# Ledger of designs, part 71: designed miniproteins, single chains, continued (2)

Each design is a single chain, and the fold is of that chain. pLDDT is the mean over its residues in the fold that is shown.

## One batch from the design tools (miniprotein)

Design m6613
Fold by ESMFold2-Fast:
Structure m6613 (fold): chain A 68 residues (1-68)
Amino acid sequence: SAADQLRELAAELSKRPDIEAELVGDKTLRITVSGDVTSLIGLALRIIGDYPELDVKVEGNVITVTAK
C-alpha cells in the first residue's frame, strides 16, 4: 500500500545524515534536505520515479510525500 511505501522510504532515508525524514500522521512524510536546490530536486525526481503512487511536493528545502 502507499502507506507501506511511505514507511519504507522513511526508514531508508533516515540512514542518511544529510536528510531528516519525519512521518507526520499516517499519510505524510516530510523530508528536509541539507544542501543545494539541485540535490533537493534530484531526490524529489528519484522519489517520483520510484514511488509513482505517492504525491510529491517541494517547498524550499522540504519535500512532502503524501499517500493518495
Scores: mean pLDDT 79

Design m6614
Fold by ESMFold2-Fast:
Structure m6614 (fold): chain A 56 residues (1-56)
Amino acid sequence: SALERLRELARSPDTGVAIAARTVLREVEELRRQGREEEAERLAERGLASLERLEA
């Protein structure tokens, strides 16, 4: 899932990627705490896509 991939990226040796992934994960976890799991998954997918673009 996008969440699992973001958690992997949060452990990246690339500090820029790790910081960006951690930021997205914080926002996703806040949405999940509010019971907005569909919105959390959408945010995770968009965040992952943005990180993939940054590495291009």
Scores: mean pLDDT 79

Design m6615
Fold by ESMFold2-Fast:
Structure m6615 (fold): chain A 68 residues (1-68)
Amino acid sequence: MSASVRLIESLSDEELAALVREVIDGLVAQGWSPEEIRATLEGLASTLSPEKAAVVRRVLAERLAELA
């Protein structure tokens, strides 16, 4: 696994949710579209365990709904 995937798999669900929110907010601040953010984080989620992927997808859905 990449270093990023290994780090994410080591996080608690609460820590991962907080990190995903920070990443989304940072990407929004850099001018990324909701579609680009979704594609990037879905790509990340596909490399994670189903449990961690579910956390990423939940936070992504919540934050993108707020940005729509």
Scores: mean pLDDT 79

Design m6616
Fold by ESMFold2-Fast:
Structure m6616 (fold): chain A 60 residues (1-60)
Amino acid sequence: SKEEEEYKKLQEIATEINEKLSQEEALEVAKKIHELLNDPSKSYEEILEEAKKILEEKLK
C-alpha cells in the first residue's frame, strides 16, 4: 500500500540518523519524529517532509 511505501522512506531516514548522528543527537531526532507520528492532524507525507528537514538541520 501507499502507507507501506511511506514507512519504507521513514526507515531510510532512521538509518541515516543512526549512521550519521551521535547517539544523543539520534535520540533527539527520533523523539521529534515520534511526536510527529503521534500527531493525528498530519499526513504521512507531511511527517516525511518534516522528518527529512529535521535530519538535514542536524547534518549542517
Scores: mean pLDDT 74

Design m6617
Fold by ESMFold2-Fast:
Structure m6617 (fold): chain A 59 residues (1-59)
Amino acid sequence: MEELEKKQQELSKYSDIFKNLPPEERERLARLLKEFAEKGNWDEYFKAVKEIVEEIKKR
């Protein structure tokens, strides 16, 4: 499978978590992740997503 498609599918798993966050927190995370994505550094982007999700789950 294409690597991009696999990463997009993995990212979609976290979309429900982001939708359930408070609006302020959701916007902050989306903006931060967008900066990594715009640079085309997808590995850093997905690493940041995982770290943020793990921190949210810990709370």
Scores: mean pLDDT 65

Design m6618
Fold by ESMFold2-Fast:
Structure m6618 (fold): chain A 71 residues (1-71)
Amino acid sequence: MAEEIIARLEGIKEEVRRLAEKGLVSEELAERLIEELEKAKKAAEAGDWEALLKHLERADELLKEAAEELA
């Protein structure tokens, strides 16, 4: 289970990098997103599900900011 979550988080990080490379998301916002996803990954590796959820919530807030930039 944790391995599946970690793999998905890595995939999302790569997609965020791609969006930044295309100039569709600011580098600043992309870096913050990747940082929160990396923290979520570390929490999942440690079995800290509360920390995982907290960092995923933070990433969701940043994704909403990105959607507003694209609108």
Scores: mean pLDDT 79

Design m6619
Fold by ESMFold2-Fast:
Structure m6619 (fold): chain A 69 residues (1-69)
Amino acid sequence: MQKELIEELERKAAEGDAEAQVQLGLIYLMDKDFEKAIEWFEKAEKLGHPRAKLYLNFAKKNKENQEKK
């Protein structure tokens, strides 16, 4: 079921839906795939999504924590 949700959002995100790109980023963030989360949030930010920069900064901070010594 989660894979079907991701596939639907990837289709919408490929159409340039900034909200779908943010939702994909949030799904990857929850799955701790911070690199993919950052990628999708950056795409949404370039399209002018009002919350994308906030989520992008949050994902970058979480990636830093993943690289613990």
Scores: mean pLDDT 78

Design m6620
Fold by ESMFold2-Fast:
Structure m6620 (fold): chain A 63 residues (1-63)
Amino acid sequence: SNFAQAVEIAKEQVPKIKEALDAGDFEKARELAEETVKKIEEVDPVFAKYARKELEKLIEEAE
């Protein structure tokens, strides 16, 4: 799989998710997380499953 491409998607999107969480916009954070996972899934489905769990954990820890 294109792991390097998946990592670049995560680098672009994770800061946006964190900004939404810092603003208290959990709905926007979940929306961005879902879009991030979908983008990663197109290039690396295995890493996408890992990314989903990590993003769910990130949002859960912020709540």
Scores: mean pLDDT 82

Design m6621
Fold by ESMFold2-Fast:
Structure m6621 (fold): chain A 55 residues (1-55)
Amino acid sequence: MSKEEIAERILEGGKKMVEAGVPKEKALALARREAEEAGLSQETIDKILAELEKV
């Protein structure tokens, strides 16, 4: 799986968590951790978190 595909999956997972009633703060924390674990750049992590905050 490419880093782009990993980033998309993390964002989709976070959005689904928020939709399921998980607190946004917790969804953001998990998305950040998964992105860091996957070795994504800080720029990509920031983009994921910014998109997730808009949900």
Scores: mean pLDDT 82

Design m6622
Fold by ESMFold2-Fast:
Structure m6622 (fold): chain A 99 residues (1-99)
Amino acid sequence: AEEKYNLGLKYGDQGNLEEAKKYFEEAIKLDPNSEVAKKALTELGRLYLQEGNYEKAVEYYKKALELDPNDKEAQRNLGLAYEKLGKKEEAEEYFKKAE
């Protein structure tokens, strides 16, 4: 799982977002409830947020928070994704949880 996660980071840093997503998805499939899977879910949320796919960003950040409910970064980014979708109440709730 860690090797696939690290490949995802490498391709993401190079701007190859499609390969980054594939490797993060593989990392999650290899060990779905691990710390590596939580990090990979957070990176997928971030990539979808960057691409403007706010529905997918919400999906992946919610999955990351199922593994780690107190992840402040995932909470903030979920709030941002909800804000981009025009869901102001949900956005404020997660921004408040983050801080």
Scores: mean pLDDT 85

Design m6623
Fold by ESMFold2-Fast:
Structure m6623 (fold): chain A 92 residues (1-92)
Amino acid sequence: MELARRGGEEALEGGLLAAKEAENVKAVTLGVAGALGGIGGIIDAELGDTVGGGRSAYGGGESARRAGELAGSEEAIREGERGRELGLRGRE
């Protein structure tokens, strides 16, 4: 199923958005971590590792959500939450 790939895409988008809108180093760092987790989720899913891809998307989504909260970006929070949820479902 494509849940891990979609979760990775959402985590990547949320992480990049949070990093772009961030005013402090912690929010930028978490946004970048979210984006990297999202990329890892996409790559693992494309290589057929749906469980690994789901775990990466879940972690990336959580980092993006936290970065969005620190950056004050509701869009980044929503994308991070979607990445987390899709990654969790894709992991199963």
Scores: mean pLDDT 80

Design m6624
Fold by ESMFold2-Fast:
Structure m6624 (fold): chain A 63 residues (1-63)
Amino acid sequence: SELEQAIKELEELVKEARELGDEDTAQLLDLIIKHVRETKDVELAKKAVEDARKYLEKVKEAQ
């Protein structure tokens, strides 16, 4: 499903945030994953993927 795909992408972004040493972002993304699993909010999950990717790309460029 689209929701399951977005959750998998969020889980990969959690891993990436932790590899970058950004535990606060990883914890926030874990909370978003829990919320979208409970609410089945596909659009929120997709938006979180987009926003997290943009944020983590900027973090990587700054290193």
Scores: mean pLDDT 85

Design m6625
Fold by ESMFold2-Fast:
Structure m6625 (fold): chain A 77 residues (1-77)
Amino acid sequence: SPLVEKARELFEKAVQYAKEGNDDEAYRLLKEGLDLAEQAGVFPQEVDRLAMEAIRLLKDEEKRNELVSRVIKVHRL
C-alpha cells in the first residue's frame, strides 16, 4: 500500500528526530504517519514497531498517551 509505505518513511524519520531530542518534529511526523495508517486501515507489525519506538522516545507524556491511543485505534479498523 502506498499509504503504508509513506507512513513507514515518516515513522523512520520520526525515530531519528526523537533520538536527536526533537520532540516537536517527531510528534508532527508521527501524526502524519498515523493519519496515513488510519486511511489505509492496515498497520503491519514492522511499521507499528517503528511508530512505537519513536513514541517511547518522546519526552512529553501527553503526546505519548495521545499517539499510543491512536495506534490502538488503527489496529481496531
Scores: mean pLDDT 86

Design m6626
Fold by ESMFold2-Fast:
Structure m6626 (fold): chain A 55 residues (1-55)
Amino acid sequence: MSEEQRELAERIVKSAREAIKQGQGRLVVEIALREARELGLPEAVEELEKLLKTL
């Protein structure tokens, strides 16, 4: 993965984690997971799938 893709992946995952803390977790994580898949960010997909399993 390129440096730019890695930074984008980290930002998406961070935003999803913050949404979970604010009580909007499941829907926001599902949307973020779809976006990460469409953007081709496998590391973000893996992290978001793990987050979704904890909800």
Scores: mean pLDDT 78

Design m6627
Fold by ESMFold2-Fast:
Structure m6627 (fold): chain A 91 residues (1-91)
Amino acid sequence: MQEELERLLGPEQARVIARAFGIAGLEDDLEVVLARTRELLAEAGVSPEVAEAVLEAIRKLHDLQNSKEPKNLTIEDILEELLERIREILR
C-alpha cells in the first residue's frame, strides 16, 4: 500500500496516510482517530478530495473492526478501494 501511495501522491503524503492507518489500528475511539488523521493530512498538504477518501476508508475500517465480524481480507478490500478512489481523483 505505502509504495502505491508513494507512486500516486509522493513519499511525504504516502507516509502520512500510512501513519494515519497505523493510528487507526491502535486507537478504538473513532472521533480521536478522525481528528488525528485530519490534522496529519492537513499538515502534509493532502488535497481535500484525497483527505476525504482517506477519512472514509478509516471510518469503514474502524466500523468493520468494531462490528465484531471476521476480519479476513476486509482491511485489504478497504485499502484497495482507497487506492482506486485516489487514482480516480488524480486520474
Scores: mean pLDDT 72

Design m6628
Fold by ESMFold2-Fast:
Structure m6628 (fold): chain A 74 residues (1-74)
Amino acid sequence: SDEVNEQVLKASTAINNGDTKKAEEYLIKAGELLGKPEEARKIGKEATEKLKKGEDPNVVASESAKKVSELKKE
């Protein structure tokens, strides 16, 4: 729970810094903690694609955090 939120926060920071590789890594770690690494990888890839298209990093980070939060409800 809190550990998952810490990984999501680190991913958010990486997204805001344009570090898509670290962002994906932290999102995958959050997914591993939730037993859903494949779904987390998909969230990371979607975030990377949005950043490459010039979407606001704050919006991308917020949406990625929301998607990881949805994985917790399983």
Scores: mean pLDDT 81

Design m6629
Fold by ESMFold2-Fast:
Structure m6629 (fold): chain A 66 residues (1-66)
Amino acid sequence: SEAIRRALELYFEGVKLEKAGDYEGAAKKYQEAADLVEAAATTEGQRQAADYLRKQAEEAEKKAKE
């Protein structure tokens, strides 16, 4: 699906930003990915994936605050 493809692209962008130390940028990308997966979710596995991305965004936000 287009939403899942876009979410994967956003996730990989977030990973690149996090590895570069841009936690604020990474958090935004993970949050966008989570929003897309959550909106498109029809299975429990997809909802769990959205929850995972949301937690990654929250962790990155905490690191960005430092």
Scores: mean pLDDT 84

Design m6630
Fold by ESMFold2-Fast:
Structure m6630 (fold): chain A 66 residues (1-66)
Amino acid sequence: MDAVADQVYAEMMAYADELVAKLADDPEKGLRLAMFEAGLRGNDGSDAEQVGAHRAMQDLHARRLK
């Protein structure tokens, strides 16, 4: 269970890093797109996948607010 959540979290955070790198002149846009994708993952799949996606979305939201 937790291993699946950790895997999904790692995938979402890696995706966010990719988007921020590609949109280096607008990192908020990169973070918003990554949060949108994490939100989609959080509403679909198993409970463990949803937990991982929600943790990623919370961390990305915290980065965006800074």
Scores: mean pLDDT 74

Design m6631
Fold by ESMFold2-Fast:
Structure m6631 (fold): chain A 61 residues (1-61)
Amino acid sequence: SSKLAQQVIELFKQKYGIEVSQKDVEKVINYSQGKASNLESVVNLIHDLVLGGAIKGEPVN
């Protein structure tokens, strides 16, 4: 699970230039696994949660 969380964090930085916490990513992964999540779907869910203010995102290079 931690490896998937790190991959999500890295793709999220690459795609949006935003850093999210591993704990928040792991919560989303746990929630989405019941629906057979893939890396892209988890990234999209996290993006929606950041836009909605449920998860904090910090700008990165």
Scores: mean pLDDT 75

Design m6632
Fold by ESMFold2-Fast:
Structure m6632 (fold): chain A 65 residues (1-65)
Amino acid sequence: GDPAELVIKALKELLPKYSGEVKELLEEALKALEEGDYEKAQELIEKAFELDPELGKELLELLEK
């Protein structure tokens, strides 16, 4: 599958657990991924990880099988 599809699915599953600035950054990252702007998506995801380090751990758990 498209590598972006896996990240999009994981971010959509995480969105309901977050609020405020982190949620806004994740929503903007999802839009960037859907538009094919991977550089912008990466920058937004990195900012979200800086605000909430637990987000990075949860994202990795969703990408593991």
Scores: mean pLDDT 78

Design m6633
Fold by ESMFold2-Fast:
Structure m6633 (fold): chain A 87 residues (1-87)
Amino acid sequence: MARERARELAERGGEVAGRGALEGNAAKLAGGAIAAAGAAVEAGIAGAGEEGAREAAEGARRGGLEAGGEEGAELAERAARGAAEGV
């Protein structure tokens, strides 16, 4: 199901973004955030809309927290949410 796949991709993207935030690597943070936002867009196309975007942001936060602690979580969530809203 597209929504389940989007959630998994968002969580993986968030993990990459969180690692980038911890390392101070803006390119890795942006790449992870774009991947999470892409998952939200896919979910939106599949009819998940706002729910898909929210799951992407939550997945990004979870991955960011695991990789970069609370600071990584906040940066990953903010980046993913901003990217998703920019679509």
Scores: mean pLDDT 66

Design m6634
Fold by ESMFold2-Fast:
Structure m6634 (fold): chain A 60 residues (1-60)
Amino acid sequence: SADAAHRAGVDALRAGDVEAAIAHFRQALALDPEHEAARRGLIALLEGLGREAEAAEVRA
């Protein structure tokens, strides 16, 4: 489920695995494009990494 993918992303981020966190948040949005928590998490991560163009695409 999208909720399970989002939780996997949060767990990966807590473990310091940023690449896994991005992949899990993207998977959550692929399963549910309206998943607000996954969208916010992905935007925050991408902005923190200086990937502003990708963050803007997620916001749109």
Scores: mean pLDDT 84

Design m6635
Fold by ESMFold2-Fast:
Structure m6635 (fold): chain A 66 residues (1-66)
Amino acid sequence: MDPLVEKAKELAKTASEEEVKQVEEELRLARETFAALPEVTEAERRAFEGRARAAEAFLEEYRALH
């Protein structure tokens, strides 16, 4: 499994509601920023997708626990 995803799931177990809201907002802003970029390399796309997957895994794990 992706190390970033595993780390995110572990962090979700002890996360506060405030931290969850921050992750949700950061993911939203990152997606908006990425969509607005005029040029995106394959490396940049993969890096974004990796971080987005980790953030989604964090949010899903938190929701499952709470």
Scores: mean pLDDT 76

Design m6636
Fold by ESMFold2-Fast:
Structure m6636 (fold): chain A 87 residues (1-87)
Amino acid sequence: MAAAEEAALRVAGELVREAERLALEAGEAAAKGDYEKAAELLREAARLLREAAERVAPVDPEAAELLRRAAERAEGLAEKLREKAEE
């Protein structure tokens, strides 16, 4: 259990850091008016957050739920930005 738990937390931490980086890049793209790129970056961030949640769920279900909610928020924002890009 301990070794698998450590591996899951380590990988989840890396996925969260990458998702945060992508979210910052999405903010920069949106500020430039590149809503299509911003939406794509946020979709990728949401995907990584969901993967992190799945890996953390057996160890920390509370953290997994917070990550899942973060992924849902990122997806919602991506959908709004995609709609704006089509205007």
Scores: mean pLDDT 85

Design m6637
Fold by ESMFold2-Fast:
Structure m6637 (fold): chain A 75 residues (1-75)
Amino acid sequence: MSDEEVETLFRLLDRDGDGTIDSLAALRGALRSRGFRLSDEEVAALVAAVDTDGDGTLDWAEFRRLVATLEARRA
């Protein structure tokens, strides 16, 4: 994914406009629509790996890191 695609996806998931993603179900669905085949456990593990604050939400930097991790797994 390009940076533009990552930003577009983040904005689509940030329905509240607060700059964070707080729905793992919406995140999983969006990643699946982009061709990432992830279980609930895999999404939770990836979120936990990038969620430095442990608040259960993803900001822009954490989301970008999650997507980069998924793209590395495709190689």
Scores: mean pLDDT 73

Design m6638
Fold by ESMFold2-Fast:
Structure m6638 (fold): chain A 55 residues (1-55)
Amino acid sequence: DSERLLAAADRAAAGEASPEEVIRLAEILGVEIDREAARAGDWEAVAEQLRAAAE
């Protein structure tokens, strides 16, 4: 699940996906992410949170 969200966050950082798509995917997968960071485009913070959760 974290791998799918990391891939989505990477696409959003590249401008290939919206923050709302990443937030929705996190809700569907039941994974908590920093929604404020995602909406602000702080994908490094989102990626760090997901990597910590995957470990």
Scores: mean pLDDT 78

Design m6639
Fold by ESMFold2-Fast:
Structure m6639 (fold): chain A 90 residues (1-90)
Amino acid sequence: AMAEREAEVRRLLLEMTNIASEIEKSTDPKEIEKLFDKLLEVAKRLMEIDPSRRKSIEAFLNSVIKMLEKKLTPEQVERFKKKAEEFLKS
């Protein structure tokens, strides 16, 4: 049913925002990397359900990376940019 798919999309969007919040609160680079990888897994599930959301997911990932620029080294940030780019190519 359409309502069921909309509920699942909402749930995945909420999970993405919750993970982004945890990334913002974390000061451990290893924890941030694990959370970012989890974020990409949730984003992949969302795109499998609704491929039309690719641009919204891209914008969301870019906003998370911009947040990381405030708390990580440029070299660490470039690694996350590469992960997001490779994810979006798939």
Scores: mean pLDDT 84

Design m6640
Fold by ESMFold2-Fast:
Structure m6640 (fold): chain A 93 residues (1-93)
Amino acid sequence: SMLIEKELELLSAAMNGKFEEAEELARELVEAGHERLAADAFATAGIFLELAGKLEHAAELYEKAAELYERAGDEETAEELRKKAEELREKVA
């Protein structure tokens, strides 16, 4: 479906540090009512980057995912991701 294609495009852009492209794709998904799909893509990209040792980039993506999960009504997942982003930034500092 077009939604899966946009989610995969967002995931790819986010993983490659194309933040302006990722934000635009996320905006399109949010405007279409798919905040959770956008959140899932950023969170998945964050996980892959954390595993790759790209901790600051992973932290940024976890913060973006948290904002979108909060918009989708998932405050618990949003808080968990914000804490994870802070922990990763402490490791880089």
Scores: mean pLDDT 84

Design m6642
Fold by ESMFold2-Fast:
Structure m6642 (fold): chain A 62 residues (1-62)
Amino acid sequence: SAAARAGAAAGAAAGAAAGSPDEGSVQKMLIGTRAAQEAGATGEEFADAAMAGAVWGFYASS
């Protein structure tokens, strides 16, 4: 769903920020998180997608 994609994107940005923090990564993480919340993502869908994205983002940036 769109909400799950937003969660994954927010998670990926958060993971990237953890591995290589910069203004752009942090800003995108915040924007993505806001968008996912406003899209009405269920907690379970958001959490699963965000966790997968965060792991991917961390390894991709590390």
Scores: mean pLDDT 66

Design m6643
Fold by ESMFold2-Fast:
Structure m6643 (fold): chain A 64 residues (1-64)
Amino acid sequence: EEDLEKGKELYAQGKYDEAIKHFERAIERDPENAEAHRNLAGAYAKQGKYGEAIKWGLKAMELE
């Protein structure tokens, strides 16, 4: 989806705050999107927010 793709572009540019916003929107539109959960976890990890990164990463692992 567009939000997932835009989040990935922003992440590649180091714009983690904006990437997180787009990944959150992707999850809001498709709560079972494992890729969006993985990318959100990655963006939180880049910000040093490891608690959030673990939380969203675990959710990604339970999704198929």
Scores: mean pLDDT 85

Design m6644
Fold by ESMFold2-Fast:
Structure m6644 (fold): chain A 82 residues (1-82)
Amino acid sequence: MNEEEIERIEKALPSLDDDHKAQLYLALGKYYKELEKYEEAVKAYEEALKLNPEMKDAWKNLAEAYEKLGKLDKAKEYKKKA
């Protein structure tokens, strides 16, 4: 995923249903995580989970992002939900 793909995802979000939005936020979070932008990754994963709280992959990635931010208590809590 590249910077242009991120812009396309963000632009498309308002026109999508909640399930498609959740998948795009998950993809956006994964991309920020690869860029080591962990605070942006956390925000994207949290938006995905607001739309679909049953996304185990989003809980797992959110926990890993919190580990990278040094927020180990939150990481442990969210790891249990994955």
Scores: mean pLDDT 78

Design m6645
Fold by ESMFold2-Fast:
Structure m6645 (fold): chain A 60 residues (1-60)
Amino acid sequence: SEAQRLLQRAQELRKRAYELFKQADEADAQGDTEKAEELRKQGTELLTEAARLEAEARAL
Protein backbone atom coordinates (compact mmCIF):
# COMPACT_ATOMS: atom_id res chain seq x y z
CA SER A 1 0.00 0.00 0.00
CA GLU A 2 1.02 3.63 -0.43
CA ALA A 3 0.79 4.17 3.33
CA GLN A 4 3.18 1.26 3.99
CA ARG A 5 5.64 2.62 1.39
CA LEU A 6 5.63 6.07 3.04
CA LEU A 7 6.12 4.57 6.52
CA GLN A 8 9.04 2.46 5.28
CA ARG A 9 10.71 5.56 3.78
CA ALA A 10 10.12 7.48 7.03
CA GLN A 11 11.76 4.70 9.06
CA GLU A 12 14.79 4.68 6.73
CA LEU A 13 15.14 8.47 7.13
CA ARG A 14 14.91 8.18 10.94
CA LYS A 15 17.64 5.50 10.92
CA ARG A 16 19.89 7.75 8.80
CA ALA A 17 19.21 10.72 11.10
CA TYR A 18 20.28 8.80 14.21
CA GLU A 19 23.44 7.65 12.42
CA LEU A 20 24.23 11.32 11.64
CA PHE A 21 23.66 12.24 15.31
CA LYS A 22 26.16 9.53 16.34
CA GLN A 23 28.69 10.96 13.86
CA ALA A 24 28.02 14.45 15.29
CA ASP A 25 28.80 13.20 18.82
CA GLU A 26 32.06 11.69 17.50
CA ALA A 27 32.96 14.99 15.79
CA ASP A 28 32.35 16.87 19.07
CA ALA A 29 34.56 14.35 20.92
CA GLN A 30 37.35 15.18 18.43
CA GLY A 31 36.82 18.96 18.88
CA ASP A 32 35.20 19.51 15.46
CA THR A 33 32.22 21.54 16.66
CA GLU A 34 31.47 22.98 13.19
CA LYS A 35 31.19 19.49 11.67
CA ALA A 36 29.05 18.34 14.62
CA GLU A 37 26.61 21.24 14.05
CA GLU A 38 26.35 20.47 10.30
CA LEU A 39 25.66 16.78 11.00
CA ARG A 40 22.98 17.63 13.61
CA LYS A 41 21.34 20.02 11.14
CA GLN A 42 21.26 17.26 8.49
CA GLY A 43 19.83 14.76 10.99
CA THR A 44 17.13 17.20 12.10
CA GLU A 45 16.14 17.84 8.47
CA LEU A 46 15.76 14.07 7.90
CA LEU A 47 13.57 13.75 11.02
CA THR A 48 11.38 16.62 9.76
CA GLU A 49 10.96 14.85 6.40
CA ALA A 50 10.19 11.53 8.17
CA ALA A 51 7.47 13.27 10.22
CA ARG A 52 5.92 14.68 7.03
CA LEU A 53 5.86 11.21 5.40
CA GLU A 54 4.29 9.70 8.56
CA ALA A 55 1.61 12.44 8.54
CA GLU A 56 0.93 11.78 4.83
CA ALA A 57 0.58 8.03 5.51
CA ARG A 58 -1.92 8.70 8.35
CA ALA A 59 -4.02 10.87 5.98
CA LEU A 60 -4.48 7.92 3.59
Scores: mean pLDDT 90

Design m6646
Fold by ESMFold2-Fast:
Structure m6646 (fold): chain A 83 residues (1-83)
Amino acid sequence: DSLRDQGVQYMLSGDYDSAIRYYQQAVRQDPNNSQYWTFLGSAYHGNQDYDSAIQYYQQSLSLDPNNEIARQGLQSSQSQKQR
């Protein structure tokens, strides 16, 4: 709860480095939570690290293939690498 709220606040403020640190801790504590991997991918995407974003969205999809947010994020990150 607290970690999720804090990470979301960092994302909304554009502090992607802090969001990355928070979600890295979240996936270490709960590595089977696909949503935390999705948030980690989204934080890397916001930080324009599209290679890391792709990796973590793929990790989320390996845990939950029907995660629409992770699928959309993966496609978006792949498209950004072409620009």
Scores: mean pLDDT 84

Design m6647
Fold by ESMFold2-Fast:
Structure m6647 (fold): chain A 91 residues (1-91)
Amino acid sequence: SMERELTLAMNELAVASFKAVSEDENEKKAADLALDALDAERAGRREEALRLLDEAKKEAEKSKNPQEVLNLIESLREMVESGEERLARIK
């Protein structure tokens, strides 16, 4: 879906922008894991994407001011999970 590809591209831009302005190494690690998760989701590897987002959350929790990066990761998790729920409803 073109809409799904646009959603993934917009989220990649949001994560990359967050990483570019971050000064916290744990925030940067969380952002890198989130970008890997978006790549996995684009490739159809949803279980890998969710695992990478769980790892990103653990790194985010180690940051000095984790709220913004945790909100970003949770938003990405909801986006991935909503795609899975839609697939389940049409089967």
Scores: mean pLDDT 82

Design m6648
Fold by ESMFold2-Fast:
Structure m6648 (fold): chain A 63 residues (1-63)
Amino acid sequence: SDGERAAEAGRRAAEAGDGAAAGVSGHQKWLLGDKEGAREVAEAAREAGLERAADISYRWADR
């Protein structure tokens, strides 16, 4: 539940152009062992044009 809400918040932050919040959400997903959720945040950030946040979140998902 909390993990799903964090991923959704990260996607919304990315859509709003908040790269810092999106990057933090991706890292939090990875710390919880949710690499798929981290990748979802990365994809949302890329779709929103936040390349730096997307690259950071993809890097966490691939670790």
Scores: mean pLDDT 66

Design m6649
Fold by ESMFold2-Fast:
Structure m6649 (fold): chain A 78 residues (1-78)
Amino acid sequence: LSEEIQNEVTAAMYAISAAVYVIIAERYEKQGKLEEAAEAYRKAAEYYRKAAEVSTNPEPYLKAAEEYEAKAEKLEKE
């Protein structure tokens, strides 16, 4: 594999990890477990930032990270 393809595969794997944490966070939010939901959203954002670090196109990953960081912050205020 070219380095660029390998980096995009790695970015995709980080994005999959982030998506798993989003699912976990949504389940906690549905259960009223807002602290656990916020923690899971922050983990999702962390993995999206890791995807952005290795991707040749970081913008969509950074946007996703910012979105889930904002969602976590909103839940932490409640």
Scores: mean pLDDT 86

Design m6650
Fold by ESMFold2-Fast:
Structure m6650 (fold): chain A 78 residues (1-78)
Amino acid sequence: GLSEEQRKEAIELIDKAGVAIALGRLDLALKYLERAIELVKDDPEALEYLKKAREATEKGDEKTALEYLRKAVEVLSK
């Protein structure tokens, strides 16, 4: 499982990615998502949501990307 430090850092990175997506800064969002994905390797549910958010971000599907980021935060906040 994730440490509390890893969980907190992942949530902060996801928040930064969401802000970047909302501002149209997709390259920056992808950098934050890559870092979050590495931190959540031991949480398969959060990992899959972040991978789907990354794919949606790469496609420019902002609505889908933000929805998967929300789901990842909900998993990590349990």
Scores: mean pLDDT 88

Design m6651
Fold by ESMFold2-Fast:
Structure m6651 (fold): chain A 55 residues (1-55)
Amino acid sequence: SMEIDREILKVSLELYEKAKEEIQKRNLTPEERQEVLSKADLEAQKKINEIKKKK
């Protein structure tokens, strides 16, 4: 449904935008940036899976 798709998109965008802000504010190295983004991706996947299973 459009509601589920919208919720998934919102969660993904919020997590990645937060990660990008942290990278910029903390002036991270490329390796540290990759780690922050990987953690954000894992968190997004976990939340998306929960949304899909419950709805």
Scores: mean pLDDT 78

